# Designed miniproteins, single chains, continued (4), part 77

Each design is a single chain, and the fold is of that chain. pLDDT is the mean over its residues in the fold that is shown.

## One batch from the design tools (miniprotein)

Design m14653
Fold by ESMFold2-Fast:
Order: structure tokens, then C-alpha cells, then sequence
Structure m14653 (fold): chain A 86 residues (1-86)
């Protein structure tokens, strides 16, 4: 099994990458409104929570423009790719 320290490092790595990706995408999607994940303390964010938000963003912000937001399948593939690199 993966050591706890490595899992925590992986969580931070995924969080950092998703934060960068979401920052660029969500600013346009929300039309200037900061997305919920950015306002949550890093210590409380985990890769699964972020993944759930990316897969179902309207559950957290009903005003999200779905036509502009990346597809859930594409985001799932990206998360798996990041996990594989760790």
C-alpha cells in the first residue's frame, strides 16, 4: 500500500494542478465569480472532493455554463493521468 506521506504528496500535487487548471477555466465559466474550490482551505480539499466538483459542478454552483466547461470524461482522464505520474 502507498505510504501516508506519499498519498498526502499526491493529494497536494493533484490539488495544485487542478487549482491551476480550474483558475483558467472557472474564471471564464463563472463570468468573473470566484469558484467554490478556490475559496476552500487547501487542508480541507482532497483530490476526490475536487473530482466530484469537476464531475458535477452544477451541484456546487448552478450558474455554471455547461457548454463552456470541459467534459467530465476529459477531466476524469486528466485526474487518472496525474495519479499515474505519482
Amino acid sequence: EVPPELLEAARRFVLEELKRFLGDTFQETYNGIPPLPITVPLEELDPETIARFLLDPEKYNPNINKDFFPSPEELRARLRELAAEL
Scores: mean pLDDT 48

Design m14654
Fold by ESMFold2-Fast:
Order: structure tokens, then sequence, then C-alpha cells
Structure m14654 (fold): chain A 74 residues (1-74)
């Protein structure tokens, strides 16, 4: 069974991936920029924690890339 820390990171991966999917589908505006920057920071922290725990970082890295592209397009 996964540890509590592993479960926390898996939940974080799911949350940043969901946010990335929403932004990719619906787009983002300049008004969303502060929130997107916070999600980007959260994705970076999630990647770091996943790496430390030996979890698959790919989903969180994909989420980060989508968020970076969304910010760039604003």
Amino acid sequence: PPSPEELEVEIEISLVLAQAAIVKTHGATEEDLPLLKKWLERAEETIRRARELGLDTAPAEEAKEILEEAIKEI
C-alpha cells in the first residue's frame, strides 16, 4: 500500500493535471495569470516530491509544460 506521502503526491499530480487539462481545453486570459503562476509553482513542487519518492514524474511534467505554454500565450 502507498505511504501517506505517496498518496499526497498522487493527489497533487491529479490536481495539477486536471488544471492543465482545463486550461488546455478552455484557454486562459491575463486575469488568470496570477492563478496559473501559482499552479505552475505547485506543479514544479509536485515534480520535485514525486522524484524524491521514486514516483512517475511524467504526468506532472506534462502538466507543467501545458501551464507554461498557457502562460506564454497570454
Scores: mean pLDDT 85

Design m14655
Fold by ESMFold2-Fast:
Structure m14655 (fold): chain A 75 residues (1-75)
Amino acid sequence: LDQQLDELIDQGSQYAEQGDNEKAAKYFMQAGDVAAQAGDLVLASSLYRQAAYLGSGELKQQSEQKYQQYQQQHQ
């Protein structure tokens, strides 16, 4: 699980460095989903926010919704 999360974050960062913001957003959103399933809602919300910042269209909209959902659910 943690290794998968690290791989997804690393891929997202690499695509962002290459200027492929849409792929970066997709990987950060997937990483957010993995973090959320692991119960790390703070990390999940941060990753969804990164995906929303980098993505456009449906990716941005989905990431924004998930960011709002998980931002306040860490207890």
Scores: mean pLDDT 81

Design m14656
Fold by ESMFold2-Fast:
Structure m14656 (fold): chain A 98 residues (1-98)
Amino acid sequence: SLSEVTEEIGLKLRVIGLYFDAVLAIEKGDEEAAIEAVEEIYEVGKEAIKKGLFDVAELAIEKLKEIAKLAKEKGLEKVAKLAEEKVKELEEELEKAK
């Protein structure tokens, strides 16, 4: 349980860090860096689902939704579309894991 709590905290901090990387990339118009951050958040979300760390998966989904909204507001349509697609994939995997 203590090891699980430590892993959960570490993964949540990684999602938050990647979220800020995505926000910074979007503000700079760096589409490639924003895509990389979205893909990395998605991978953390998938790993969290496999490990039963559903709070981490829900955080990843929440941050990807925020990234999609920000990307749309800034005209980065490719980033927004990718983030929305990754949200759907994580929500489907999370539903199957419950």
Scores: mean pLDDT 90

Design m14657
Fold by ESMFold2-Fast:
Order: sequence, then C-alpha cells, then structure tokens
Structure m14657 (fold): chain A 68 residues (1-68)
Amino acid sequence: SEEFEKILNELLEIKDPEELAKKVKEVLINTPGVSEERAEAVANIIKNTKDPEVREKIKKGIAERLTE
C-alpha cells in the first residue's frame, strides 16, 4: 500500500541509529494501543543495534505493523 511504502521509505532514509530511534518512538507514541514505555523500549533496542541488516529488518517490521 502507499501508506506502507511512505513509512518504509521515510525509515529507510534514516541511517543514524539515534535518529532512527527518535523517529520510531514518535511514530509508536502516536499509534493507538502503544504505551510510552513500550515505544521507549523499542527505541532503545534500535539505538543499540549496530548491524545495518538488522536495522533494515526492524524498519520493515515497524512499517508492516503500522499498516496492518
């Protein structure tokens, strides 16, 4: 869907782990049913992930979940 592609492309443009973590936290906080604590936990996992391949996989997973 266009929504999935839009979110995925926005996340794929962010290469810095801290910047990605901040963006993901903002998106999750604005998602119905997601607590601030959960958003922060996910952001911390992303911030501590140094493997680019794992980061790309996380970005895709987030985009897929948000467009369900």
Scores: mean pLDDT 72

Design m14658
Fold by ESMFold2-Fast:
Structure m14658 (fold): chain A 103 residues (1-103)
Amino acid sequence: MEDELKKRYEEAVKLQEETVKIARELGLPLTSPADAERVAEALREKGYNVALGELVHPEDGGTLPVVLASKDKTLEEIKEALEALNEAYRRGEDVELHTLPAP
């Protein structure tokens, strides 16, 4: 990756880890793709800035919902992080998707 994209990707990974930590502390379920919108709404109600998006797999076109939340970042910054994750995922890089529902 270019240095700028790599930096945005690293910030996005950190933001995913923080979002998962917050969701666990609040007892929010991460067990189904359908839970993504509910998790996003619950985090917004708790005062977090939240972006909900989808990552698209480059080979099969499959979509994966991702929720990113922060009180310290603007919604625009969170959306930029989501775009960096999507670009890395589209390039076939190993992306740890902490907001992916477990089976």
Scores: mean pLDDT 69

Design m14659
Fold by ESMFold2-Fast:
Parts: sequence; C-alpha cells; structure tokens
Structure m14659 (fold): chain A 86 residues (1-86)
Amino acid sequence: SSSIIQQAQQLIDQGRQYRDQGRYDEAIRYFQQAIDLSRGIDDRLQATSQAYLAGTLYRQGRIDEARQYRDRAISLADRSGYTINL
C-alpha cells in the first residue's frame, strides 16, 4: 500500500540522517526496519534499504555483512528491473 511505502521511505530518511551524524548503530536499526517493512511489498525500497545498510556496515568495518547486503541489493534490483545507487 502507499502508506507502507511512505513509512518505509521515512525509515530510510531517518536512517540516512543518523548515518550522516556518524550514529551507525541507530542508522542500521532504521534501515533494517525499512527492509522488513518493504519486503514483498516494494522491491526498489527493499533493495535501496539493503544498499544503505551495506554502506553503513562497511563504514563500521563490518565488511562481510556489508558484502552480503550489497549482493542482496544488487540481485534484487537486477531481478526486479530497477536501478539503485550503491
């Protein structure tokens, strides 16, 4: 629904704000919530949320987890015909 899409986008926006403040644990929580909310509802928002989560994990030095989410984001975008910025 459009309401769920709006909520997922708000969670992404909040996560980005925490990331920009260097508050990576808070950012991760918001991106995880966005992934959960968008799953099976909006592939672009799910892939975008996974990409932001991957970038934040990378900044924390959590390289293996970052790679896993990056790969999931790319695979979902490719399967769904969407382009995302990584």
Scores: mean pLDDT 87

Design m14660
Fold by ESMFold2-Fast:
Structure m14660 (fold): chain A 84 residues (1-84)
Amino acid sequence: EKAVELGEKALDLAKQGKIPEATRYALQAADEMIKLAKEGDIETAKKGVEVLRKAYNELLKQGHYDEALKVKRKILEAEEIIKK
């Protein structure tokens, strides 16, 4: 699934210290998850959010608080839509 793959790529890039790229992919993954949730694919959206939480935690662990906050805001936005 495209959204999950983008989230996994974001996590991998974050682990490599490629923070601007990791953040970009994480935000793209979140936008795809929001789209899937709005289209009724709640299960795939939930899987994607789980991967994004891992990327968010990796950014926090490395001290990239501003980037982590951007990803967290998108996770919360996706979760609100999934909750419907």
Scores: mean pLDDT 82

Design m14661
Fold by ESMFold2-Fast:
Structure m14661 (fold): chain A 87 residues (1-87)
Amino acid sequence: VMENVTIDENVTIGGGALIEEGVVITGKNLKIGDSVLIGKNAVITAAENATIGRSVYIGEDAKVTLAAGAVLPRGTIIPKGATVTVN
């Protein structure tokens, strides 16, 4: 975990994950898989019980919104500055 990272309560992060500086993660019971990389200043907003699969890459300045129970599949690549909503 780098400096200036904010992670909400009840977020579970798998092994080998890299979360860079300025990242903000909010979510109730959010599960983040193994070997996930979250780039600088990325913002993740999750509703209840969302999942981010293993080996997901989230680029810097990206904004990701996850609906309740949504799954961001294993190996998904979200490019720098992208805005993505998952149902």
Scores: mean pLDDT 82

Design m14662
Fold by ESMFold2-Fast:
Structure m14662 (fold): chain A 79 residues (1-79)
Amino acid sequence: SEADERRKIGDELLEKAKAGEKLSDEEEKQLMELINAALSKVSDPETQIQILRRYLQEYRNSLSEETLKKIEEKIEELK
């Protein structure tokens, strides 16, 4: 299923982040698609902020400054 494929991609990206590896541009795009999919399943802005903050914490050292800024801007837009 599409959900199973997203979970697999998420697990692979998270293992790279835990290993201290930088994500490629394509992997950052995949991560943003996963984030957007997760946000689309919840309507509560506080929960969406918690999801975004968790991704920032997990991927802080693996994402480009541009992608980190995009996630931070999403948090600011929600509250």
Scores: mean pLDDT 84

Design m14663
Fold by ESMFold2-Fast:
Structure m14663 (fold): chain A 74 residues (1-74)
Amino acid sequence: MVDEVIEELRKRGEEMVAYVSSLSEEEVRLLRERVPELADLPADAAAVAEAVRELYERTIEYVRENPEVVEELL
């Protein structure tokens, strides 16, 4: 179960990074306005994509350290 969640997070992270990398400057600006965690980043698709990658990596690490969280998220 935990391994399955980690695989899903990796796949989703790759898809999300690809999606963000395809966004225009205007779309990146709108994304930063709606996601407070991204507000401090430059309005640049590459910077936002890196932040998304880091977020998924941190989430995977957290799930590995706290397998019980999988029960709350499912």
Scores: mean pLDDT 72

Design m14664
Fold by ESMFold2-Fast:
Structure m14664 (fold): chain A 69 residues (1-69)
Amino acid sequence: SHMEELRRRMEELENRAREAQQKADSYIQKLKDNKDASPEEQIKLATEAHNARVEAARAQAEIDRLRSL
């Protein structure tokens, strides 16, 4: 049904947002824990954290759109 499809899509988006947020938090934690990280490694971790936050934000925007239906 349409409602079942919408629910499944919402669950997929919520899982994606949650996973992306956890991934971002994990990269930030690695930055905090790795005091000997090279500048290049720090930049890579920061970039990965940023990319994960963008992914989470995009998933959240789609969730918000579906909630407004």
Scores: mean pLDDT 85

Design m14665
Fold by ESMFold2-Fast:
Structure m14665 (fold): chain A 67 residues (1-67)
Amino acid sequence: SAAEYAREAAAEAAARGDAASASAQWGKMLNAETGVTDDESARAGAEAARAGDAAGSGKLVQEGGGH
């Protein structure tokens, strides 16, 4: 699914030490694919945050990409 692809790309970017790119990858896939359930969205956001975006919001996804 789009959420799975996004969190994989985000996790890989974060693993290379680029939390900003990780967040951007996740946002791009959600923007293009929409239709992520709250369960999938929460997990994808948690994985992106865990991988390196934790310093940001703690959960990357904020329903619609926040700001």
Scores: mean pLDDT 56

Design m14666
Fold by ESMFold2-Fast:
Structure m14666 (fold): chain A 110 residues (1-110)
Amino acid sequence: SVEEELEELKKKLEDQLEKFKEYLKEAVENKMPNEEVLNDFKVMLEQVILLAKKAIKDGVPPEEVLKLVEEYLEEVKKAVEEYFSDNPELVEEIKKLIEETLEEIKKIAE
């Protein structure tokens, strides 16, 4: 059902948020280069796009998918700002990737 697919999307996004937070902690601890972090974020954000596409294909209303993804990406932004507070250049580049991802999902939801 649409309601079951919506709940599955919510659970998958919550799981992805926990994975993002774990990644951020490891990236800071290991002093990962900015380029490596940006490349890893591109891969992780591509997975968010794929989750959004699948949810819409499975019958979740596009407006509900967009709302959930927007809420999820705001939480990712907050985590990035917290974990990389000493690296404002990296934070701004990641925010750009997040904004590009949201715009792509908005196009898919049209």
Scores: mean pLDDT 87

Design m14667
Fold by ESMFold2-Fast:
Structure m14667 (fold): chain A 89 residues (1-89)
Amino acid sequence: DEEGALSEEESEKLLEVLSRVVRGEMSPLEALEELREFFKDEAIRRLLETTLAEMETASEEEQTEVLKELIRTLLATGGREEEADEIIE
């Protein structure tokens, strides 16, 4: 958690989840739950908990935007934010 960088597997998981949400195959809340199950890192889990709290006060459309921002932010730590931007378009 101290290094802040994502592994290749973690980055691929984030891109897969983001793609499914954008395509309507998965809700933002289902995506967040899947990410919480996948990530064991304390720092990432803390960020996911903060995101969940934000989503609790958001509409479904706002939840989608919050999730997109979260995934883009996490992918940026691995230098893969451009791939998230391609999906978000």
Scores: mean pLDDT 76

Design m14668
Fold by ESMFold2-Fast:
Structure m14668 (fold): chain A 66 residues (1-66)
Amino acid sequence: SMEEIEKLAEELEGWKAIAEERLKAAKDAGVEPDEESLKAYEKALKLAEEQQKKYEELKKKEKEEE
């Protein structure tokens, strides 16, 4: 459904925003981001990419069901 597609897009933004906020805080403080924050950012990006693939698949199915 369109709601599922929108949820996936929102989750994608949420994961990225959390990771980016942590990296920005470290940069603004003039310190190097810790390894845990970098790993969290990388994991968030991977999950976001996986969810985006699902989003595109659902969007195509919606068009076929219309």
Scores: mean pLDDT 69

Design m14669
Fold by ESMFold2-Fast:
Structure m14669 (fold): chain A 60 residues (1-60)
Amino acid sequence: MEEELKKAEEEAKERAQAHGDTVYEWLLQQGKSPEEARREAQRYADKILNEELEKVKKEL
């Protein structure tokens, strides 16, 4: 279970990073500064990561 948890956490991080990258690009198109867009995208990525990790903990 420990190794399975680590694998799932790494996959969750990858998915969260991909979503954050998409949000960052979208925010730049909306006229946000790179700093603001990165901050917002990071908050979104953290939210997705926490949600994915909670799902993993409940399923394992």
Scores: mean pLDDT 79

Design m14670
Fold by ESMFold2-Fast:
Structure m14670 (fold): chain A 63 residues (1-63)
Amino acid sequence: SAEERKERLIRGGLEGGASEEEARRLAEAAVRGERMPMSEAARYAAEQLRKIGDEIQEELESR
C-alpha cells in the first residue's frame, strides 16, 4: 500500500543518514506520485549512495 511504501522510504532515508524531516518529505513526494526533476532526484540519490560507499570503504580500511 501507499502507506507501507511511505514508511519504507522514511526508514531508508533515516538509515541513509537523512533527518526525519528530510525522510518524510521525500516519502510524501514519492507517495503522491510527484515527478521531481530528474537532476534533483538523481543528485540526491547519488549523494546518499556516495556517502554510504565512503563510510563502508573507511570501515574496511580501518581494519
Scores: mean pLDDT 64

Design m14671
Fold by ESMFold2-Fast:
Structure m14671 (fold): chain A 74 residues (1-74)
Amino acid sequence: SPQDAVIATLKRAIDLLRAGDRDAALAVLEDAAARFAGTPYGDLLRGLADMVRDPRMSDEEIIATLEEVLRGLS
């Protein structure tokens, strides 16, 4: 389902951020946002990708937000 694909994407992005690979996490979120473009999931993923691009946000803050979103979807 689209929701299962979004959940898998968020888990992958969290794993990459925990590994210190912020660029790979951004790419995963951007690719998924493009795949779901024109849907509420696409809008959500684009917003999360924009957050990862913000150099003022720490990896820990981004991970906390992604985990909160993941809890809401699970």
Scores: mean pLDDT 89

Design m14672
Fold by ESMFold2-Fast:
Structure m14672 (fold): chain A 76 residues (1-76)
Amino acid sequence: MLEVTAAERTETRAVVTFRNLGDVDEILEYTAPFSGTLTVSVDGVVVDVREVEEGEVVRITIPAGATATLTVTRRA
């Protein structure tokens, strides 16, 4: 069970934080709000950094009981 605990968006940055309150791993399908760099952190540890394009759907596994933060920074 994934819950959004925080969400913020500006013209150049989007941040969303999810908590997995369940006892099983969950797969999040995240749609990139703009083209740029996606940084994925799980429990405060950066686990993935990738380039994304606006409208791209990225699948991210959030482990049971973990908190994941996704940050997209718009490409200059």
Scores: mean pLDDT 84

Design m14673
Fold by ESMFold2-Fast:
Order: C-alpha cells, then structure tokens, then sequence
Structure m14673 (fold): chain A 92 residues (1-92)
C-alpha cells in the first residue's frame, strides 16, 4: 500500500535527520502533479505516523510544510489544504 511506502520513506528521513529529502519529495511531487490525491495522502500519512511515533514532531512539521509547498506549486488545492490541516494538528 502507499501508506506502507510512506512508512519506509519515514525510516529514511529518521536515518538522515531529514537531510536527504529527495526520495519522499520525488514520490509526493509525482502524486501531487498527477493529482493522485489518494496516493499523496496515503504516503504523507504513512510518513507522519512513523515520525510522530518516534517523537520527531519538528521533522513531521517540516515534511508537512514541504508537501504544502509541492501541492501549491502544482495548483493542487486539495492536497495543500490537507497538508495545512496536518501542520495545525502537529503544533497542538
């Protein structure tokens, strides 16, 4: 499932401390550009689940901001709004 792909990408984020974002950014860019919002949300949710479980809320917020910027760049308003909602949840 795309959520399991997101979880695997999150393990790479944890290993690199967010310094090598290319893998998750590539996956989310493809999904956002194609407006495959089901794929994009599943991957994104998988990433956030692992980062939250690890207590890495700052990394989770950084990923959510990156997803919002990717979505805005491709005019994907649904994904941009979803990412904003996740940012607000992570700040609480």
Amino acid sequence: SWKEVGKELAENILKTGGKEPSKYQAALTIAAAMKDNEMAKEIFDGILEVLKKAGKYDLAIEVAFTVKQIAKHYGNEELAKYAEEKIEELKK
Scores: mean pLDDT 85

Design m14674
Fold by ESMFold2-Fast:
Structure m14674 (fold): chain A 61 residues (1-61)
Amino acid sequence: MLGEEAARALDADGDGKVSFADGAAGAEAFRAAPEEGRRKLLEALYENGELPVEEAARLLS
């Protein structure tokens, strides 16, 4: 629930994917997410460059 809201805010361009470009627009929602979830999301973005919103939501939950 909480992770899905944060992941949708990070998908600022509405393409169904989260990337570092989206992070600037979604920075406030990202900072509000749990620290452990933020760490996992950053690790996955460093590995893959982008994630589906559903996967980002799982990591932020």
Scores: mean pLDDT 67

Design m14675
Fold by ESMFold2-Fast:
Structure m14675 (fold): chain A 108 residues (1-108)
Amino acid sequence: SAATAAIKAQAIATLNDISKQFEDLGKEYKKKGDLKKAEYYYQSSKLAKRIADLVGKLTSPRDIQTVTDLVQQSYKYALQGDFSKSASLLTAAAILAIGSVLEDEGLV
């Protein structure tokens, strides 16, 4: 539907923006010599971008919204320095997105 297409477009834009924010944070921590935090942010940027691409294949507004919310919460926890919770939420978003694509493609 047109409504689902609009929700999907907004989610993809949000996820791509978060991916860029993670990349920019990675660059800043690299400049500060914090290579562990820089690597976390670079990997999170790549995963958020991949999740955005997977969201493009989703048909369920609920799954699109849940995946987007999990990535937004992951970003919020990373900014608070809670990298463990950030990583857990981002992993959950990736698992949900992959599972939803496999279901929508009739592979499961």
Scores: mean pLDDT 90

Design m14676
Fold by ESMFold2-Fast:
Parts: sequence; structure tokens; C-alpha cells
Structure m14676 (fold): chain A 65 residues (1-65)
Amino acid sequence: SPAERRATAEYLLGLADRPDTPAEVAERLRRAAELTLAGASDAEISAATGLPVDALSRLRAAALA
């Protein structure tokens, strides 16, 4: 749903903004958040960012907990 996409994107952006998150990882997370808001699938986000589909699935589950 749009609300779940927004919650997932906010979670990803929060992780990217943490001081302990490496710059390279932060950029990938911000890109994943943009694509999540655009309604992209986990497979499409994985292809664009290099983040594994399994990792994206776990991040979404954490965001919606």
C-alpha cells in the first residue's frame, strides 16, 4: 500500500542518516527509498541499488513491525 511504501522509505532514510552508516551504504539506502516511494518491486530496487532482494524484504518487515 502507499502507507506501507512511505513507512518503508522513512525507515530506509533513517538508516541512511545514522552517523554509523557508511556513505556508500547510505547512498544505496536513499536510492532504495526513492524507488520504494515510486512503487518499484524488490527485484527492481535490487537491480538498481545492488542490495539483495532478501535484505530489502527484511528491511520492509522491520519498517512495518
Scores: mean pLDDT 85

Design m14677
Fold by ESMFold2-Fast:
Structure m14677 (fold): chain A 95 residues (1-95)
Amino acid sequence: MELSPEEVIELYAAARFHAEGLRLLGRELSEEAQARLAELRRRAEEVAASSEEARELLERRMRETEELVALVRELLAAGRSADEIEAALEARLAA
């Protein structure tokens, strides 16, 4: 399947957020999922290097992902349950 530069960046951002979220909860991705994430990262970096618009999109999505990961980390440090963290993420994404 041929993906556009924007689709590659969006998929990488979503996959990275999912992977970081699982890591913070003490869970890990399968080897297949880890390999796919690494390939998506490589492709996202390649398309970002070829276009200023793609670079800006990747930077914006990475910042958004870092903010969401930081929120999950803070809630975990505060002793919040997985259900409470999920509710907070849903509220953040709906805003």
Scores: mean pLDDT 79

Design m14678
Fold by ESMFold2-Fast:
Structure m14678 (fold): chain A 68 residues (1-68)
Amino acid sequence: MPSYKELAIALLEHETRELKARYPGAAAELDALRDRTVARLEAATSEEEIVAILKEYGREVRALVARA
């Protein structure tokens, strides 16, 4: 079965594709945010760290789409 980290990265990739389809003007910013967040998730060593990274991603996505 995929690990929690693998599921988190897969969900992040899916959400980024959906957001880019909905907000094409923000595609570059969404790609940059995805790349940074994937790098943080790859470096994460605990589920608590993964949760914190995903929470920060959600906060930054909300800020981006509010301006799109």
Scores: mean pLDDT 82

Design m14679
Fold by ESMFold2-Fast:
Structure m14679 (fold): chain A 72 residues (1-72)
Amino acid sequence: SPLESYKFLVKLKILNEAYRLAMKLIEEGKSLDEAREEVRKFAREQGKKYGLSEEDIDEVVERAIERALKEL
C-alpha cells in the first residue's frame, strides 16, 4: 500500500542517519550504552514526526547499532 511504502522509506532514511550517528559516537570513544541512548533520542524525535510507533523506533535503533558494530 502507499502508506506502507511511505513508512518503509521513512524507516530506511532514519536508519541510515541513525547508523551514521552511531558510527560517529563509537569512533569518538562513547561507550555502547551512551551511543545507544543518543541514537534512541534521535530516532524517537525523527520517528514521532512521521508517526512511527515505539516498536518501529526500537527496531530502527537496534538495527542501526548492529550495523555500526559490524562496520567497526
Scores: mean pLDDT 84

Design m14680
Fold by ESMFold2-Fast:
Structure m14680 (fold): chain A 80 residues (1-80)
Amino acid sequence: SEEEVRRLIEEARKVYDEAVKQGNLEAMEKASRAYAVALNVLRKLRGEPIFIKIVPEDWTVEQLLEEARRLLEEARKLVA
């Protein structure tokens, strides 16, 4: 749902902020990428053009959400 995607975007932003505070460049990169993928999902759900193609164009919304969650989990492990 759009609400789920918005929560994912918010969580990715929080992890990014934490990574910045810790100076963890790898976590910043992964959290930033998770944020961008989730943002592209939100835009796709709204029928809006995506800004950056980070994953294959033919991926479904579900595949994009799973990739965003995977990247966010990896970022969280780095800032734990």
Scores: mean pLDDT 77

Design m14681
Fold by ESMFold2-Fast:
Structure m14681 (fold): chain A 78 residues (1-78)
Amino acid sequence: SKLEKAIEKIGKIAGISPEEIRKNLKTKLSMEEVEEILNKYTTPEQKAEIGRILKELPEEEAEKVMQALAATLKERAK
């Protein structure tokens, strides 16, 4: 699926396994928290490339993947 391919590509960019992102797909974070986490744990170049991948997804799925990625990055920082 397009969702699975996006998770694989984003995981490669962020240095995270697709399995770690998938476990957090049900996590709900505010868009302000997502933005804060991404700015803290990704480079501007990584963030831009992730944004390009997410534009290929429906808005609802893109938001879900962004929340899952942010949750995973926050967990890895503990």
Scores: mean pLDDT 83

Design m14682
Fold by ESMFold2-Fast:
Structure m14682 (fold): chain A 76 residues (1-76)
Amino acid sequence: SEEFLKEVKEKVDRLLEQARAAKSPYEVDVIEALILIVLSIGILEAKRRGDQKTVDELNKLRDEALAEIEKIKAEL
């Protein structure tokens, strides 16, 4: 559902804000692990609901979030 997709996106966005404020690679690695957990559970839930559109959007969000994390790590 659009509501569920929005909820997962908001959780990932909050974690990315924390990653941008992080002061060490260790802190970013912990946040990256949390993002992956949130997205993995979100994708599994979307699959259980038969919501392929949300699965596709969350897979795209995962790729975008991981790219942002790599950029944050490179700037530390």
Scores: mean pLDDT 89

Design m14683
Fold by ESMFold2-Fast:
Structure m14683 (fold): chain A 81 residues (1-81)
Amino acid sequence: SPAREKAIKLLEELLEIASKVLPEDLVEKIRKAVEELIENNASLEEIATFAGLILGEAEEHGAPEEDLERMRRLIEEIRRI
């Protein structure tokens, strides 16, 4: 669905921001989980929940507030779909 494709693109954009502070092996594990979400036809709510988990990991790894704010806005956009 176009809505689901938009949510996935927003999730991928959020992961690019998070990847600046997350260890490379953790980013690879998250990318595999995103591929599984796509393959298993995850719902918009599941995509939004997973985006929130990535935000939490970025916060724990010391992402600057500007990046956390950008990630929060992307999650809000997913939730508005």
Scores: mean pLDDT 86

Design m14684
Fold by ESMFold2-Fast:
Structure m14684 (fold): chain A 63 residues (1-63)
Amino acid sequence: SSKLGELIEKVEAEAKANPSKREDLEQLKERMTKMAELAPKLSQEEIDLVYEHFKKEFEEIMR
């Protein structure tokens, strides 16, 4: 989805900007990218739930 794609771009930008968090952010990006490949098989409701989970994980890494 476009929301998930935008979040992936933000995670990639933060991985580049924050060397101390890069490993965790790269792992998160890989998981999100794999889920994005499955997005055409998911409902919008399922995509929204996945987005909220990844957004929360991203916010936790950025603390």
Scores: mean pLDDT 83

Design m14685
Fold by ESMFold2-Fast:
Structure m14685 (fold): chain A 78 residues (1-78)
Amino acid sequence: SELEELKKRFLERLNELANEMQERGLSLEEVMEELKDVPLPKLSPELEKFLKEISEKYGIPLELLKRVFGVLLEELEK
């Protein structure tokens, strides 16, 4: 499924971001500031639910997860 592949790619990107934060010594607040100009993507209800579940499980702001997803979509269009 294209949707399941997209979810997998997002989890991989989120893990890469976590590693970058650790290596660069970045806080969540600093990452949110870097991503503030990334447009919020239009998401299906299923993708919205998926991101909400990740937000609740890991204590990551939903807005940050949506912006990271937006970056992933831009990378896939290039």
Scores: mean pLDDT 79

Design m14686
Fold by ESMFold2-Fast:
Structure m14686 (fold): chain A 75 residues (1-75)
Amino acid sequence: MGAGKALQKGGVTGEAVARGVAAAGGRAPDSLAREAANHAQKGDFEAADKVTRELGRLAGVSKGAVAAGAVAAAS
């Protein structure tokens, strides 16, 4: 299951993605956080998943942890 679908359902912004990465113990560029959120909101879940996976690698956390943290941060 793609992280992009979770980001879209959570209505997350790039700021929420960045806060989610930080909450998971990582750091990531704001540009990639916004890119993940933008792809998810457009329904491009494959691209959103790819960018979220890259965010996870850069932050040292799993793709699932980035998505879960971003949805939680958006609440």
Scores: mean pLDDT 75

Design m14687
Fold by ESMFold2-Fast:
Structure m14687 (fold): chain A 90 residues (1-90)
Amino acid sequence: SMEEMEKLLAKLEEEHQYLPNNLKLREEIIEGMKEAEKYKEESVEKLEEKLKKATEEKKVELAFALLVLLLDKRYAEGKESGDVRSALLK
């Protein structure tokens, strides 16, 4: 979800506050989140395909947003553990 992606972004900013260009990173992540929203109603399998393609195309921000969306859906389906989600928020 957008709320979960924003929460993840805030967590990353808190942990990496020493980053010299955090504003640009935030903009790039937000753009990826906006693109990923187009796929929020897609199945887990389709999101995994989109994530793989985004990774292969080096669309890092989109891949990150799709990963968060995929984990949110898998968490709701009971397929993901808190450990996996916690590792990504670190």
Scores: mean pLDDT 63

Design m14688
Fold by ESMFold2-Fast:
Structure m14688 (fold): chain A 55 residues (1-55)
Amino acid sequence: SPQQQAQAKQLWQQLTSLNDDMLARIDAGQLSDDQRAAVLAQMRQLHQQWRALQA
């Protein structure tokens, strides 16, 4: 449905933004272990939501 497509797009945009921000922080040497763990946990949760919409 259009609503599911919009939700999937939003989730993918959030995943892409988190990934890009994390990579930028790694390149700058500005990502702590705690921040890395938090970002990875958030990305895993968003990925699970993305997969649920595709099922």
Scores: mean pLDDT 81

